# Designs tried in a protein design run: designed miniproteins, single chains, continued (3). Part 71

Each design is a single chain, and the fold is of that chain. pLDDT is the mean over its residues in the fold that is shown.

## One batch from the design tools (miniprotein)

Design m10460
Fold by ESMFold2-Fast:
Structure m10460 (fold): chain A 58 residues (1-58)
Amino acid sequence: AEEEALRKRIEEAKKQALEVLKQDHPDMTEEEWKKYEESIDKMAELALQDVEARRAAA
């Protein structure tokens, strides 16, 4: 339940950050945005795994 809420927050924050970045850098290509999205997705997955590991240690 808590992990699901955290995942939703990360997804919302990611969407907001991407919108702001798109506004600031309209010159970026679609290919670069795809790479950015993939990098953010990977970081979010790593962060979620770290939170799960911390929860198991607590």
Scores: mean pLDDT 74

Design m10461
Fold by ESMFold2-Fast:
Structure m10461 (fold): chain A 71 residues (1-71)
Amino acid sequence: SMLDELKRRAEEYIREAESLLPDVVDDRETLRRQIDAIRGALKNTDTLEDARAVKRSAERVLEEAKRLAEK
C-alpha cells in the first residue's frame, strides 16, 4: 500500500541519518533527539497524511545530518 511505502521510505531516511551520527561532532545529541522524535511519530502513523508528514520530517533530518557530518 502507499501507506506502507511511505513508512518504509521514512524508515530508510531515519536509518541513514542514524548511520551519520558518529560523524556529527557539533549538535549530535540534538540531532539524535530529533531522529528519536521522528521514529516515535512513525510508530503511531496510521494515515497517508501523517505518513507523508513523517517522511518529509525524516528527509529533512537526513539532510541536516549530512550537512553536520561534513563539518
Scores: mean pLDDT 87

Design m10462
Fold by ESMFold2-Fast:
Structure m10462 (fold): chain A 89 residues (1-89)
Amino acid sequence: SMMEKLVEERRKLYEKIKASPPEERLELLKEWLREEAERLAAETGEPELAERELELAIEALEAELEGDEERLKAIEEEADRLAAERAAA
């Protein structure tokens, strides 16, 4: 099925990300997050919510690389809030 192919493609990308050097890993992870946000927007009909989740995920990766623990914590709390809002809808 189409879903099984998508799961397999994601598994392969995840394995590639894990095997990659840190800088390349960030770029691959950002690409994967963008694809996930596009898929979520198509499934839910809520592109604005998917875009906000992607933006926070990218900011969290950047904060982690910079070692900004305070910023990372704030981003994680905001992401949790958006996830709760989506679950309530």
Scores: mean pLDDT 68

Design m10463
Fold by ESMFold2-Fast:
Structure m10463 (fold): chain A 62 residues (1-62)
Amino acid sequence: MVEKVKKDLENIIKNKKPVEELSKTPLSKKRAEVIKYTAEKLREIGKEIDEELEKKRKLEAL
């Protein structure tokens, strides 16, 4: 799972030009913060979904 995040980060790093432009603007800082918060929230939702999926799988196995 960490592999996916690594690949995504590598892709962003590869795009030196867009990252350089984004880093110039203070907007990139705000965006990074929002993304961080959203990522954390998404993680929580992901956990809930995983639990629900496990519940469904258990019922289907019956």
Scores: mean pLDDT 63

Design m10464
Fold by ESMFold2-Fast:
Structure m10464 (fold): chain A 70 residues (1-70)
Amino acid sequence: SMEELQKKIEELKERVEKLRRQLGELEDYLRQNRATLSPEELAALQAQIAQLQAEIEKLGEEIRKLYEQL
């Protein structure tokens, strides 16, 4: 139904917003602390940032496809 489709889009948008906030916080932390991070900490943060970016992109694609069904 259209109602189920709209609800799914809203849920995915909420998830994207949460991930974007987490991404921004990690990027800000990295920017402010880059000079003091160990190689292991830097690698872990970069991996988390890359994972969040990939998840946001995937969810954005899912939202786009759902909108095409409306």
Scores: mean pLDDT 88

Design m10465
Fold by ESMFold2-Fast:
Structure m10465 (fold): chain A 78 residues (1-78)
Amino acid sequence: SAEEAIEELRAFADRLIKALQGQLSPEDVEELRRRADEAIEKVREDIKSGKLTPDEAFEKGREEIVRAAREIVERKQA
């Protein structure tokens, strides 16, 4: 369901942020949280508009959250 997909994405984001907390500054954690929230809201809208199924929304939301985390981590290594 749409509700279940959004809840799973929020849980995924929370787990990812906790896993990365030791590698990121507080500012980076806040940026990752903000970007995760933006990705989740976008896929919520895409489900409501019929652009994505809940399964497609979960996969796209997950990909966007992982991409945001990767970009933030890579910036720290540069």
Scores: mean pLDDT 84

Design m10466
Fold by ESMFold2-Fast:
Structure m10466 (fold): chain A 87 residues (1-87)
Amino acid sequence: SLMDQAERDIQNLENAIAVLEHLLARVKRTGDPALREQVIAIAEDAIAQAERILEWYKENNLPEEVIEKVEELLKRMKEILAEAKAL
């Protein structure tokens, strides 16, 4: 169902955020420029995926609660990207 797909998508985005937060913390500790570029690339890909999911959910009139959850996750990914770029 669409709701089962939404649950999987949200879980995948939450997992991506957890990985990004872990890697960003490592960049802050080590100053590793290669790891910083990796975090930026992963964050940009995750943001693009979340934006595509959000657009599709809006076009298919998914519940507001699901749309708001994806918007929240997208905001967090953008914050991680901005923080990585500022390092």
Scores: mean pLDDT 90

Design m10467
Fold by ESMFold2-Fast:
Structure m10467 (fold): chain A 58 residues (1-58)
Amino acid sequence: GLSPEEAGKGGYEAGLALGADEAGARKAGQMSRDTVERTGDSEAGQRAGLAAGAREGL
């Protein structure tokens, strides 16, 4: 599974790919990281990051 650090990086990159600005991408990364830290579930973290990135990216 992904570490919280890896999940955070993945969420950030996904946010940028979805059109988020720097602040939005950081939110996506933070959501992914926090979800993995809380649940231990890398898939849940990736979904949370993608959802946040999509909201920020429009």
Scores: mean pLDDT 82

Design m10468
Fold by ESMFold2-Fast:
Structure m10468 (fold): chain A 89 residues (1-89)
Amino acid sequence: SEIRRRVVFIESEATMEVMRVAVLKATNAPKEEILKELREALEEIERAIEELRELKKVANEEDAKYIEEVIETLERMKEEIEREIEELE
């Protein structure tokens, strides 16, 4: 499915930003660098959610359900990142 390929691509881009945060934590990077990467990850997740909402508008019912599940996953990641930013500030 063309829609599903686009969804996977969008999710992968957001996931890469989260992985960058994990690498910085594993290497004991300075708090300032971790905060910067967390904020960049937040922006990418928000962008991904918006793109998925637009795709959902033109998707069939089955693909729209799949997109909704991915949006829910990204919204949970967003809440986790927002919590981490608050804890570090």
Scores: mean pLDDT 86

Design m10469
Fold by ESMFold2-Fast:
Structure m10469 (fold): chain A 82 residues (1-82)
Amino acid sequence: STSITADINLGDIKVGTATLLKLNDTTYTITKITLSSGTSGNASPSTGTLTVSKKVSDTTYIATSSSSGTEVTITVLTSTSV
């Protein structure tokens, strides 16, 4: 499995930084999210899954959130094989 730390953007607005678990090439599970304005991170909040609709680059993907149905941009910061 691949663990990914990524910035999540809604358009030009950074929602937060998430820890994602890659299930397959199109599906990522959000295991942790830290809101960009928050002083405290959320410990293992399930905001659902992100389904990749478009690969923009090796580090940038457009995905749809299962919790909101909204398209978000994922920017990969680090990737670790686990």
Scores: mean pLDDT 71

Design m10470
Fold by ESMFold2-Fast:
Structure m10470 (fold): chain A 87 residues (1-87)
Amino acid sequence: SKEEVIAEIEALTAAALAATTDPRLRALIQRMTDVVIEGVRADDLDGAAARASALAREEEATLSPEQRRLLDRYQAGLALLLAEYRE
């Protein structure tokens, strides 16, 4: 259900935010989460995934290797949740 996938996205987001104190990375993760949740509610999963990926790419060059690993894990988690929701 939408409620179940949104709860899983929020749990993934909480875990990612707990792993970093960088306010810029925290803001990016929150913006990506907001876009994905909006897409789930609007039944626009492809648009949501594309917008979240674009946000990540804009900031990628400014991130440390540790921050990139966290962002990559978070993005992989989002992709998995959206793929499972489609099934």
Scores: mean pLDDT 87

Design m10471
Fold by ESMFold2-Fast:
Structure m10471 (fold): chain A 65 residues (1-65)
Amino acid sequence: GATLASDFKEAALKNGATAGEAEAAALALEDGLKAGGDATTILSQIVKDSTNQNLKLAAEALLKK
């Protein structure tokens, strides 16, 4: 939940995402988890469907952990 969203936000920022992009992506991840999704599925969808390369790299990094 919250810890994973925080890790995703930090990874996005380290990959060059803006604070707004990282925050929006972390909130979307939390919303997906609250809707009954699992973290691996949500992160895999970000890798597949996101047009933002920094968010894709952040999601890939978390999937490897």
Scores: mean pLDDT 79

Design m10472
Fold by ESMFold2-Fast:
Structure m10472 (fold): chain A 70 residues (1-70)
Amino acid sequence: MAGEEAKLIAIESVEKNGKVTDKTVDEMLEYAKKYLSEEEFEELEEEASKLKTPVDKVQYILSFLEKLGL
């Protein structure tokens, strides 16, 4: 499921870099884009962009996908 794959991207970043980064967020958004409509992706990207830290953005992306049952 898209949420599980996005979660694995975050886990891999923590294993390699000790933390999630802006690159992790970008990779998770690219993955999510494959499973979302254009409107859903625009909403996700806009709301995530309002958050200050990569950790908050990662948590929001995972929550967004979970709400959609992905």
Scores: mean pLDDT 83

Design m10473
Fold by ESMFold2-Fast:
Structure m10473 (fold): chain A 63 residues (1-63)
Amino acid sequence: MSLREQNRQILMDSVSQMASDAKARLASLPSDAPVSVKMQVVVDSIIAGGDRFAREMEELRAK
């Protein structure tokens, strides 16, 4: 039960970090950047967030 709540919190924090990172990276791109580049930034942010989440979960399992 507590683990489910912690997993939910970690997931929500990960999603918030992905959104914040994607927004910052998109804002740093030139206004004429192609859609493919913008999509790649979003994908990279999702992958990075997923890696962070996986590492966080593995650390919990290692204890």
Scores: mean pLDDT 74

Design m10474
Fold by ESMFold2-Fast:
Structure m10474 (fold): chain A 90 residues (1-90)
Amino acid sequence: MSELEIAEERVELIEENARKALETLPPEEVKRAVIETLVKLASTYGEEYKKEIEERLKEIEEEHKDDPEKFLEEARKVAIEIFRKAIEEK
Protein backbone atom coordinates (compact mmCIF):
# COMPACT_ATOMS: atom_id res chain seq x y z
CA MET A 1 0.00 0.00 0.00
CA SER A 2 1.29 3.49 -0.81
CA GLU A 3 1.87 6.08 1.93
CA LEU A 4 -1.01 8.11 0.45
CA GLU A 5 -3.38 5.09 0.56
CA ILE A 6 -2.48 4.57 4.25
CA ALA A 7 -3.14 8.27 4.98
CA GLU A 8 -6.50 8.13 3.15
CA GLU A 9 -7.58 5.02 5.12
CA ARG A 10 -6.56 6.72 8.39
CA VAL A 11 -8.59 9.85 7.58
CA GLU A 12 -11.60 7.68 6.62
CA LEU A 13 -11.32 5.84 9.96
CA ILE A 14 -11.20 9.18 11.82
CA GLU A 15 -14.40 10.27 10.00
CA GLU A 16 -16.14 6.94 10.80
CA ASN A 17 -15.20 7.15 14.49
CA ALA A 18 -16.34 10.80 14.63
CA ARG A 19 -19.75 9.91 13.12
CA LYS A 20 -20.21 7.27 15.84
CA ALA A 21 -19.13 9.77 18.53
CA LEU A 22 -21.86 12.19 17.36
CA GLU A 23 -24.42 9.69 18.76
CA THR A 24 -23.21 10.26 22.37
CA LEU A 25 -21.07 13.45 22.45
CA PRO A 26 -21.82 17.13 21.71
CA PRO A 27 -20.93 18.06 18.09
CA GLU A 28 -18.49 20.74 19.30
CA GLU A 29 -16.47 18.14 21.26
CA VAL A 30 -16.43 15.74 18.28
CA LYS A 31 -15.28 18.51 15.90
CA ARG A 32 -12.54 19.55 18.37
CA ALA A 33 -11.29 15.95 18.66
CA VAL A 34 -11.24 15.58 14.84
CA ILE A 35 -9.32 18.86 14.43
CA GLU A 36 -6.79 17.88 17.14
CA THR A 37 -6.28 14.39 15.61
CA LEU A 38 -5.83 15.64 12.03
CA VAL A 39 -3.52 18.49 13.16
CA LYS A 40 -1.39 16.00 15.14
CA LEU A 41 -1.18 13.71 12.10
CA ALA A 42 -0.25 16.63 9.80
CA SER A 43 2.47 17.71 12.28
CA THR A 44 4.29 14.40 11.56
CA TYR A 45 4.92 15.77 8.02
CA GLY A 46 6.08 19.17 9.32
CA GLU A 47 5.15 22.43 11.07
CA GLU A 48 4.06 24.01 7.73
CA TYR A 49 1.44 21.28 7.17
CA LYS A 50 0.27 21.52 10.79
CA LYS A 51 -0.40 25.27 10.33
CA GLU A 52 -2.10 24.80 6.94
CA ILE A 53 -4.49 22.11 8.21
CA GLU A 54 -5.30 24.11 11.39
CA GLU A 55 -6.28 27.16 9.31
CA ARG A 56 -8.30 25.18 6.75
CA LEU A 57 -10.17 23.14 9.39
CA LYS A 58 -11.08 26.29 11.37
CA GLU A 59 -12.54 27.83 8.19
CA ILE A 60 -14.61 24.69 7.53
CA GLU A 61 -15.79 24.55 11.18
CA GLU A 62 -17.10 28.14 10.90
CA GLU A 63 -18.79 27.47 7.52
CA HIS A 64 -20.51 24.29 8.80
CA LYS A 65 -20.96 25.08 12.51
CA ASP A 66 -24.59 23.85 12.40
CA ASP A 67 -23.86 20.78 10.22
CA PRO A 68 -21.36 18.40 11.87
CA GLU A 69 -21.74 15.73 9.14
CA LYS A 70 -20.88 18.26 6.42
CA PHE A 71 -17.93 19.41 8.56
CA LEU A 72 -16.63 15.81 8.71
CA GLU A 73 -17.01 15.37 4.93
CA GLU A 74 -15.12 18.61 4.17
CA ALA A 75 -12.48 17.93 6.87
CA ARG A 76 -11.77 14.54 5.24
CA LYS A 77 -11.26 16.20 1.82
CA VAL A 78 -8.95 18.90 3.24
CA ALA A 79 -6.90 16.38 5.24
CA ILE A 80 -6.40 14.13 2.19
CA GLU A 81 -5.43 17.19 0.06
CA ILE A 82 -2.80 18.35 2.59
CA PHE A 83 -1.40 14.84 3.23
CA ARG A 84 -1.13 14.23 -0.54
CA LYS A 85 0.80 17.51 -0.89
CA ALA A 86 3.11 16.60 2.02
CA ILE A 87 3.83 13.11 0.63
CA GLU A 88 4.46 14.42 -2.92
CA GLU A 89 6.90 17.10 -1.62
CA LYS A 90 9.01 14.44 0.12
Scores: mean pLDDT 82

Design m10475
Fold by ESMFold2-Fast:
Structure m10475 (fold): chain A 89 residues (1-89)
Amino acid sequence: MRKERTLERIEALVRELRELVEKEGLEVAPSSLTPEEAKERILELARKAEEEKGEEAAEELLAELLAQALVQGLLTREQVEEVIERYFE
């Protein structure tokens, strides 16, 4: 199940990134993108990766970008779910 696997990967990456930020004091750079611009850009990059490198590479990129957006506060969890639904429909 591609969608469920990607959601589990996002949760794992969010946990890892939040632990790194907390333990090492890493500065999470604020994004210049709006939430809507971020959603569209993430979808575009994932679709391009699927075309060029296949489904597994696209799903991993999608998970990484969405996890980063969640940790940055750029996207809410609900907005991440919207991107996942649009990608896997």
Scores: mean pLDDT 77

Design m10476
Fold by ESMFold2-Fast:
Structure m10476 (fold): chain A 98 residues (1-98)
Amino acid sequence: MLSDAEVEAVIKRMIERQTGKPMEEASAEELREVWAAFAQGLHALVAPDEPLPEIDVSETDWSGVLARLEAALRAQGLDALAEFVRRAGLLLQERAEA
């Protein structure tokens, strides 16, 4: 099971990779785009043949996006990945609102 520090490290790497700047300097829009890429990439690795709910990065309901993705992963029996996604998304949401 991943610690919060390990989840944060993964998210920081993803943000730097997508935006070219540290998480603390990323805009809320850039963080949402990183989250969309993360969700699509995670789906492709764990359930490529199963539909994932559409993620609209223009949505302001960040918590709704997280809840839909978590529910989809849990429905597939991927509880550990759902927990990782939930924690990663909460970190991204916190930084986007800061």
Scores: mean pLDDT 65

Design m10477
Fold by ESMFold2-Fast:
Structure m10477 (fold): chain A 89 residues (1-89)
Amino acid sequence: NAMQKAIDYLEKAINSKTPEEAIKNLELAAKYFKQAGLEDIAKDIERAVKVLRKMLEVAKEKNDPQIEEKVLESARKAAEYHLKKVKEA
């Protein structure tokens, strides 16, 4: 079930310990939302992932753990936001 897999990947993103892990789980959630026919949610997550990836690139170039932490927090918040919206639908 594509919908359940998308939800499972959002929950994995919330529980991720690194920004790389959180971003990967968000990308997989978007893939399964697209398969479930929820293209608008998938596009919103894909847009967030694009921004998060750019922020992570900057963090790695500057060797800045504070920016990495902020990327992780932002990814978790994006996952929580979409998870709540989907579970209430």
Scores: mean pLDDT 88

Design m10478
Fold by ESMFold2-Fast:
Structure m10478 (fold): chain A 99 residues (1-99)
Amino acid sequence: DDPPIMSDTLELSPELAALYKSVTGVDVSQIRAGHLYGALLRYAADAGLFRTEEDPLLVDVSDSELGKLLGLDSFNATDVVGILQAILANSSVARLVPS
């Protein structure tokens, strides 16, 4: 399969939709991958998950709700493809909507 891109449309789980709403105030069931990516980074910033002392782009999610959803301990904030692939790795979290 092709790697996910920012213009792809994703169907969100209730848990991921709730996380998006907590950051943006907007209820959605489907969203552009780029908008979701932005909301996840905003969540990480609001929750204080950036490990800024050594690497300003490193996000530690190992003890967070986001980490449980992604199945990750950490990620680089600029790794858009890796973050979206982690989201799509579990269909109970999100799935790609065919165009």
Scores: mean pLDDT 78

Design m10479
Fold by ESMFold2-Fast:
Structure m10479 (fold): chain A 69 residues (1-69)
Amino acid sequence: MKEKEKELAEKARQVHDLLNYARKIAEEKGIEFTYDDESIIKALELARPSLTPEQQKLADEIIENIKKA
């Protein structure tokens, strides 16, 4: 249980950093970020070329979670 808590905390930080970075990239490109599901997905797609393969996998996971919510 304690190991799983540490893993979840690290993943939460990675998600936060990734979303913040994607939003910044969208804003720098002059793309309106309306903070709805579609805008979050578009921002992550725009950031993908600048992401590592592991960050791209995390982005896909976030998109899937949005679609399920």
Scores: mean pLDDT 74

Design m10480
Fold by ESMFold2-Fast:
Structure m10480 (fold): chain A 67 residues (1-67)
Amino acid sequence: MEVTVTKLPAEVINSEEELLEELEKLAKELKKKGVTKVTFVLPSDAIDAEKVKEAFEKQGLEVTIEK
């Protein structure tokens, strides 16, 4: 199952650690729902695409980042 994510939880992202924690939380939830592949459509220079990808791949999901 493939899912496209157009935004991240921004309200609690005040640091890189908080961002990664929220990404891992989202990845676990998607994996629990049977998602195996995620595409992020987040055109923002403020988002470190590699860190987003690593957080999801760490949970066993295939990740693609779109700008």
Scores: mean pLDDT 66

Design m10481
Fold by ESMFold2-Fast:
Structure m10481 (fold): chain A 106 residues (1-106)
Amino acid sequence: MTPEQQRVLKLLEEQLKKIEEVANDESLSDAERVRRVEMLVGSLVTFMQISLRMGLLSKEEAVEVLERVLAIVEALLSKTTDPAAKARLQALRDLLLEQIRALREE
């Protein structure tokens, strides 16, 4: 593993930690929590796709990261009571599942 690949994995780990912190922040409303999680997941996915294109991340590592994001989203979905927030998390879950499937079918 190159130093550049190690740096990418460290940045992804830091992004995952931030997503989990927001998902577990009980001071936020369901709507604010979901909005922040969507923004952070979008940023992580964009960074991951760039890293994959640059050869700095393997497809196996990308799948592992997406599966960890999916677990956080599913845990948040189970705790969310607001119907609009639930619908947004379900859409995010479906997006993550599709990305995992696409990476595995290459």
Scores: mean pLDDT 88

Design m10482
Fold by ESMFold2-Fast:
Structure m10482 (fold): chain A 73 residues (1-73)
Amino acid sequence: SEIEERVREIMPDVTDEELEKAKKIAEELIKKGITTSEEILEALKDLPEKLRKITALILVEKLAEKNLFKPVE
């Protein structure tokens, strides 16, 4: 997918397993109604740094694509 290609361009050392885990986490967070930057930060705080960055990128892109992303100041 275009999102996966973008993640690989930004983080060329990302593995397919990390991408699949990040995609699943992002989909679950979208199902929970997470739309703001603060909600994303709180939901991802317990993830390892690399997985957190990958998941945040996928989540923001998917929410933006669906016009559901609500950034807060």
Scores: mean pLDDT 76

Design m10483
Fold by ESMFold2-Fast:
Structure m10483 (fold): chain A 85 residues (1-85)
Amino acid sequence: DLLKELEDVLKSVGVPEDIIEETIKKIKEAIKEAKSKNEMLNKITGVVTETMDKFLEYEGDTVEAGEKLRKLWDEWQRLRRKFSD
């Protein structure tokens, strides 16, 4: 399940629960609104990018925050490839 795997990634990176909750809500809306799998993945990519920006605002612009954001982006790219079929 894409939604569960992405939620697990957000938790593993240390994203605060409030930000995770908002992100999952937006992903659920993206899934409901999308007319194709590719559109869904593109909408979720937008939500992940927004979550990364919000997390950076929360943690501050630090080396550790940058490393966590890179891990989150790499894991999302992996999931996007896995679910692109």
Scores: mean pLDDT 82

Design m10484
Fold by ESMFold2-Fast:
Structure m10484 (fold): chain A 63 residues (1-63)
Amino acid sequence: MGGGAGVSGGKAVIGEVRGEERTYRVGDDEETAKEGSELGKRALAEDGEAGYRAGMEAAAEGA
């Protein structure tokens, strides 16, 4: 899979669904958003798709 994770415009880009970028909010503060983005990037390097799945679920639970 070829997605990425980051924070832009007060939003966190945690994952990619079927080649389409999805943006999620991870928590209310900037530190939580950065943490989610870093976890997503590391998971991407290890498992790719599995990392994005975990990031998306973390964002949903964190909301």
Scores: mean pLDDT 52

Design m10485
Fold by ESMFold2-Fast:
Structure m10485 (fold): chain A 67 residues (1-67)
Amino acid sequence: SVEEVRREVERLLREGETMSPEELREKARELAKKAADARAQGLPQEIVDLYDEAAQRLAELAREKER
């Protein structure tokens, strides 16, 4: 459900605060793949957006942690 995906994303973003830049980039790639798969399968746009936005936020967080 959208609610479960939202909870998963929120938890992952919290965990991201303690992840290394390498771990964050890896997680961002995984989420981007989930977004692409959801889009290809015709899942609700809300689910696609949740995964895509989370991937972008984790990638940005990785850059912030790198000087």
Scores: mean pLDDT 84

Design m10486
Fold by ESMFold2-Fast:
Structure m10486 (fold): chain A 73 residues (1-73)
Amino acid sequence: GPAQELEEALRLPDREARVARVVELLLADPSLIGPAAVMLPSLGEAETEAVLRALRERDPALAERLEQAIASL
């Protein structure tokens, strides 16, 4: 399911490919914002910032929603 695809994306060895795949999954299924907000901080601040930056270029409103979800934890 989509949550499993998100977990698989976060295990990709290349950061650029990982960030791109996570962004595409969030754009395709915004319900993944909750799971992403829990998973991304565990990978570190730099990874979280890279995803937020890439997502903001594609969908600023969805990026703000992800940022607020992370801040609410």
Scores: mean pLDDT 84

Design m10487
Fold by ESMFold2-Fast:
Structure m10487 (fold): chain A 102 residues (1-102)
Amino acid sequence: SPEERRAELIEKGKTVKPKTLFGKNIQKLALSLKKYAPELDENLINYFAAEVEKRLATEDPQKVGEELRKKYLDALREGDRAIAFAYSTILLALQIAGEYTF
């Protein structure tokens, strides 16, 4: 189920941390949005941010953003608001950094 998939990613997020300014900007953005998005989970954000940072070291940011957008839409289709919010937060951070354009 979406809940089981989310729980697995949250557990993984407990052991990984974003290590760049980009990852720190994602955390700051997530905290700013927390009061409007009670589904926000910091460990889930940490997991996705660390994976995106790893990919951005070797991959085209526009392509990474397009793949994250697909995952965002897949999460919406499955009704997983927590995962969808996590992907949308990272996509917004990429747009603010000028790394991704719709």
Scores: mean pLDDT 76

Design m10488
Fold by ESMFold2-Fast:
Structure m10488 (fold): chain A 65 residues (1-65)
Amino acid sequence: NEEKEKKSLEHFEKGKEAYKKGDWKTAAEHFLKSLKYAEELEKEKRDEIINKIHEWLQEVGREVA
């Protein structure tokens, strides 16, 4: 479902923006919503979105390490 893929990505982008602003509670809520929408996708699309989240979290981890 392209709509669920779009919603998952929208929440991922909103989560990154909230994190950048220091609003970590809102960032976490958006990341959880992104994962919830991704869970309803077919495996290949779900894995794409989960990998995007993992890659971004790895980049953030490198910046604070």
Scores: mean pLDDT 77

Design m10489
Fold by ESMFold2-Fast:
Parts: structure tokens; C-alpha cells; sequence
Structure m10489 (fold): chain A 79 residues (1-79)
């Protein structure tokens, strides 16, 4: 049976993946910066770092070089 603690960890993981895809699939680098800043202001640092890592991988796979650069800059700021 899934415990509350396991469910909370799974929700955090799912949120990080979802946010990563939202940022990584974005076409506008300015929009990505705004979205990353919003998430960084409102969410736990660990969740945001994981989301940024996922977003960079997605952006690179889609060939969104400028988006990937913005995401890497934000990841460095939060480290």
C-alpha cells in the first residue's frame, strides 16, 4: 500500500517531470525564463532543480538551443 510519505515523494517527482516538460517544450526563451522564475519563487528548491534538469534534456532533444541555454543559466543560479 502506498504510504502518505511515498505518495508525497511520487507527487513531487511527477510535478518536477511535468514542469520540466512544460519548460523544455516551450518555444520562446523569454517565456521559459518567466516560467522558471515563477516556479523557483513558489516551489521547493529540490523540485525546481529536478524540473530544470528534465527541461534541459527535453529542450536539447527538441533542438531548442536558446531555451536550453536559458534553463542552464537558471540551474546555475539555483545551485
Amino acid sequence: MVSREELEREVDEAMAIMMGYLMGTEEDPERVRELADRYAARLPREVVLRALETAIEVAERLGRREVAEVLREKLEELR
Scores: mean pLDDT 80

Design m10490
Fold by ESMFold2-Fast:
Structure m10490 (fold): chain A 66 residues (1-66)
Amino acid sequence: MKAQIDALLEETRKKLAELFKNKAPLSEIAKVLAETAAQLRALGLSGAEIGALLQKIVNEAYEEAK
């Protein structure tokens, strides 16, 4: 469901923005991304779709954390 995907991405973006603001280690960021990727895969998204969505939210979170 698109609404469930959007909610998951929004939650992940907020987590990433907090991690970027606090200059968290790359390992913590990678863990959040891996967990979100697994959840998106369980929702039926392709690897290409997951990659594009994660790249977008990482960029958005980084900009918001500046």
Scores: mean pLDDT 82

Design m10491
Fold by ESMFold2-Fast:
Structure m10491 (fold): chain A 85 residues (1-85)
Amino acid sequence: AKQALRDAALAAIQARLAAQNRQLVPAVWDAIRARMDAIVATSPSVAALQQRLAALERQLEVQLEVADKLREIGDEIDEELAKKK
């Protein structure tokens, strides 16, 4: 069923984020769910759904790597600001 594939993909993303000790803000999480629901609604077959969900997971991986690097930079700035307090 398409819903089961969507739920499995969502669970895989959640498990991956947990394994990497990453947390997404609620707005980003809501956007991911909305995108997945749109993919489920517009996919003509189970195979197409699986392919599109896998593509979304790959796109999120790249975006999370960028976000992780930005977080590191932010942490360095905060540490320097704390030293001047």
Scores: mean pLDDT 72

Design m10492
Fold by ESMFold2-Fast:
Structure m10492 (fold): chain A 89 residues (1-89)
Amino acid sequence: VEEGAEKARKRLAEIDELGKEVEKFYQENPENKKLFKEIRDVLLEAQRLYLKAYNVLKNEGDVEKWQEYFKRADELIERAKKLLEEAKK
């Protein structure tokens, strides 16, 4: 169970770093407000899923649900990365 908590912590740190990169991109390109909001919303959803996964593991011990939520959150992180890369040209 501690292993799941540590993995969630690492993923949340990754979201924080990616969020900082997105914020910097927005500050350099303020005309892209719509894209910034889209990427931010995707990152917030990924964060919520990682927290939900942690709670399911901690409170229910449901490893299958934890893996499902983690997979969905990881897919959202990859989507956010792709959106940011496309925005950079």
Scores: mean pLDDT 77

Design m10493
Fold by ESMFold2-Fast:
Structure m10493 (fold): chain A 79 residues (1-79)
Amino acid sequence: ALPKMTEGKVRNFLQLALSSPDPYAGILQSSNGTTFGVVRRGDQFTVRNSQGETATFNGSSQLEQVSTLLANGQLPPSS
């Protein structure tokens, strides 16, 4: 089973993804049990929830803001 993640753990996950070999793919679980598929290419992340909704964001500028949303089971607005 995937561990549930607080905001700090989501931020650490995204930071690790950003520093990992390109491309990166992984799965995270929010504090409320929502799961997100995560794909990184360069500085751009794409996240997808279980309903098939997707959002994109920039790793270098948006990590803290997006980490809060994903930890709460919410998709960020696409950028």
Scores: mean pLDDT 83

Design m10494
Fold by ESMFold2-Fast:
Structure m10494 (fold): chain A 59 residues (1-59)
Amino acid sequence: MSGEETARALARGLRIVRAYEEDPAEAEALIAEDPDGELWFQMGRAHLAHQRQREEAER
């Protein structure tokens, strides 16, 4: 199992999360463009939350 599909979805999710920080309207347009956009957005948020938790634990 290569995980390429998961990596691609995560990359898209992170892009949407970044857009949401800069311009929520742009992020909403990106989510609406793809039927799986909401799922990718959630994956990106979950990944960042996990990374943040690790960073704080290693302070």
Scores: mean pLDDT 73

Design m10495
Fold by ESMFold2-Fast:
Structure m10495 (fold): chain A 87 residues (1-87)
Amino acid sequence: MTPEELIEALRKGIEEAEYGYENAEKLAKELGMSPEDLAKAMREAARILREGLERVERAAKEGDEEKAREIALETLRRVQQVLREAY
């Protein structure tokens, strides 16, 4: 993926996580989860994604596509771990 595609993917992830905690009561009911636990996990995911996006944008600005990709993959792995622990 290009750095621009990675940045866009992280931005979409942030939007999805924000939707998740804003709609946690509805989503948690459908998933059979605690709304509080889902909201907490989605807020943490959004935080990780925002931090990752900032780092990826910095690496991309410096022309370091390899570093941008590495940071994006690490960010997504951390988000998956947070969501897995909540599930």
Scores: mean pLDDT 81

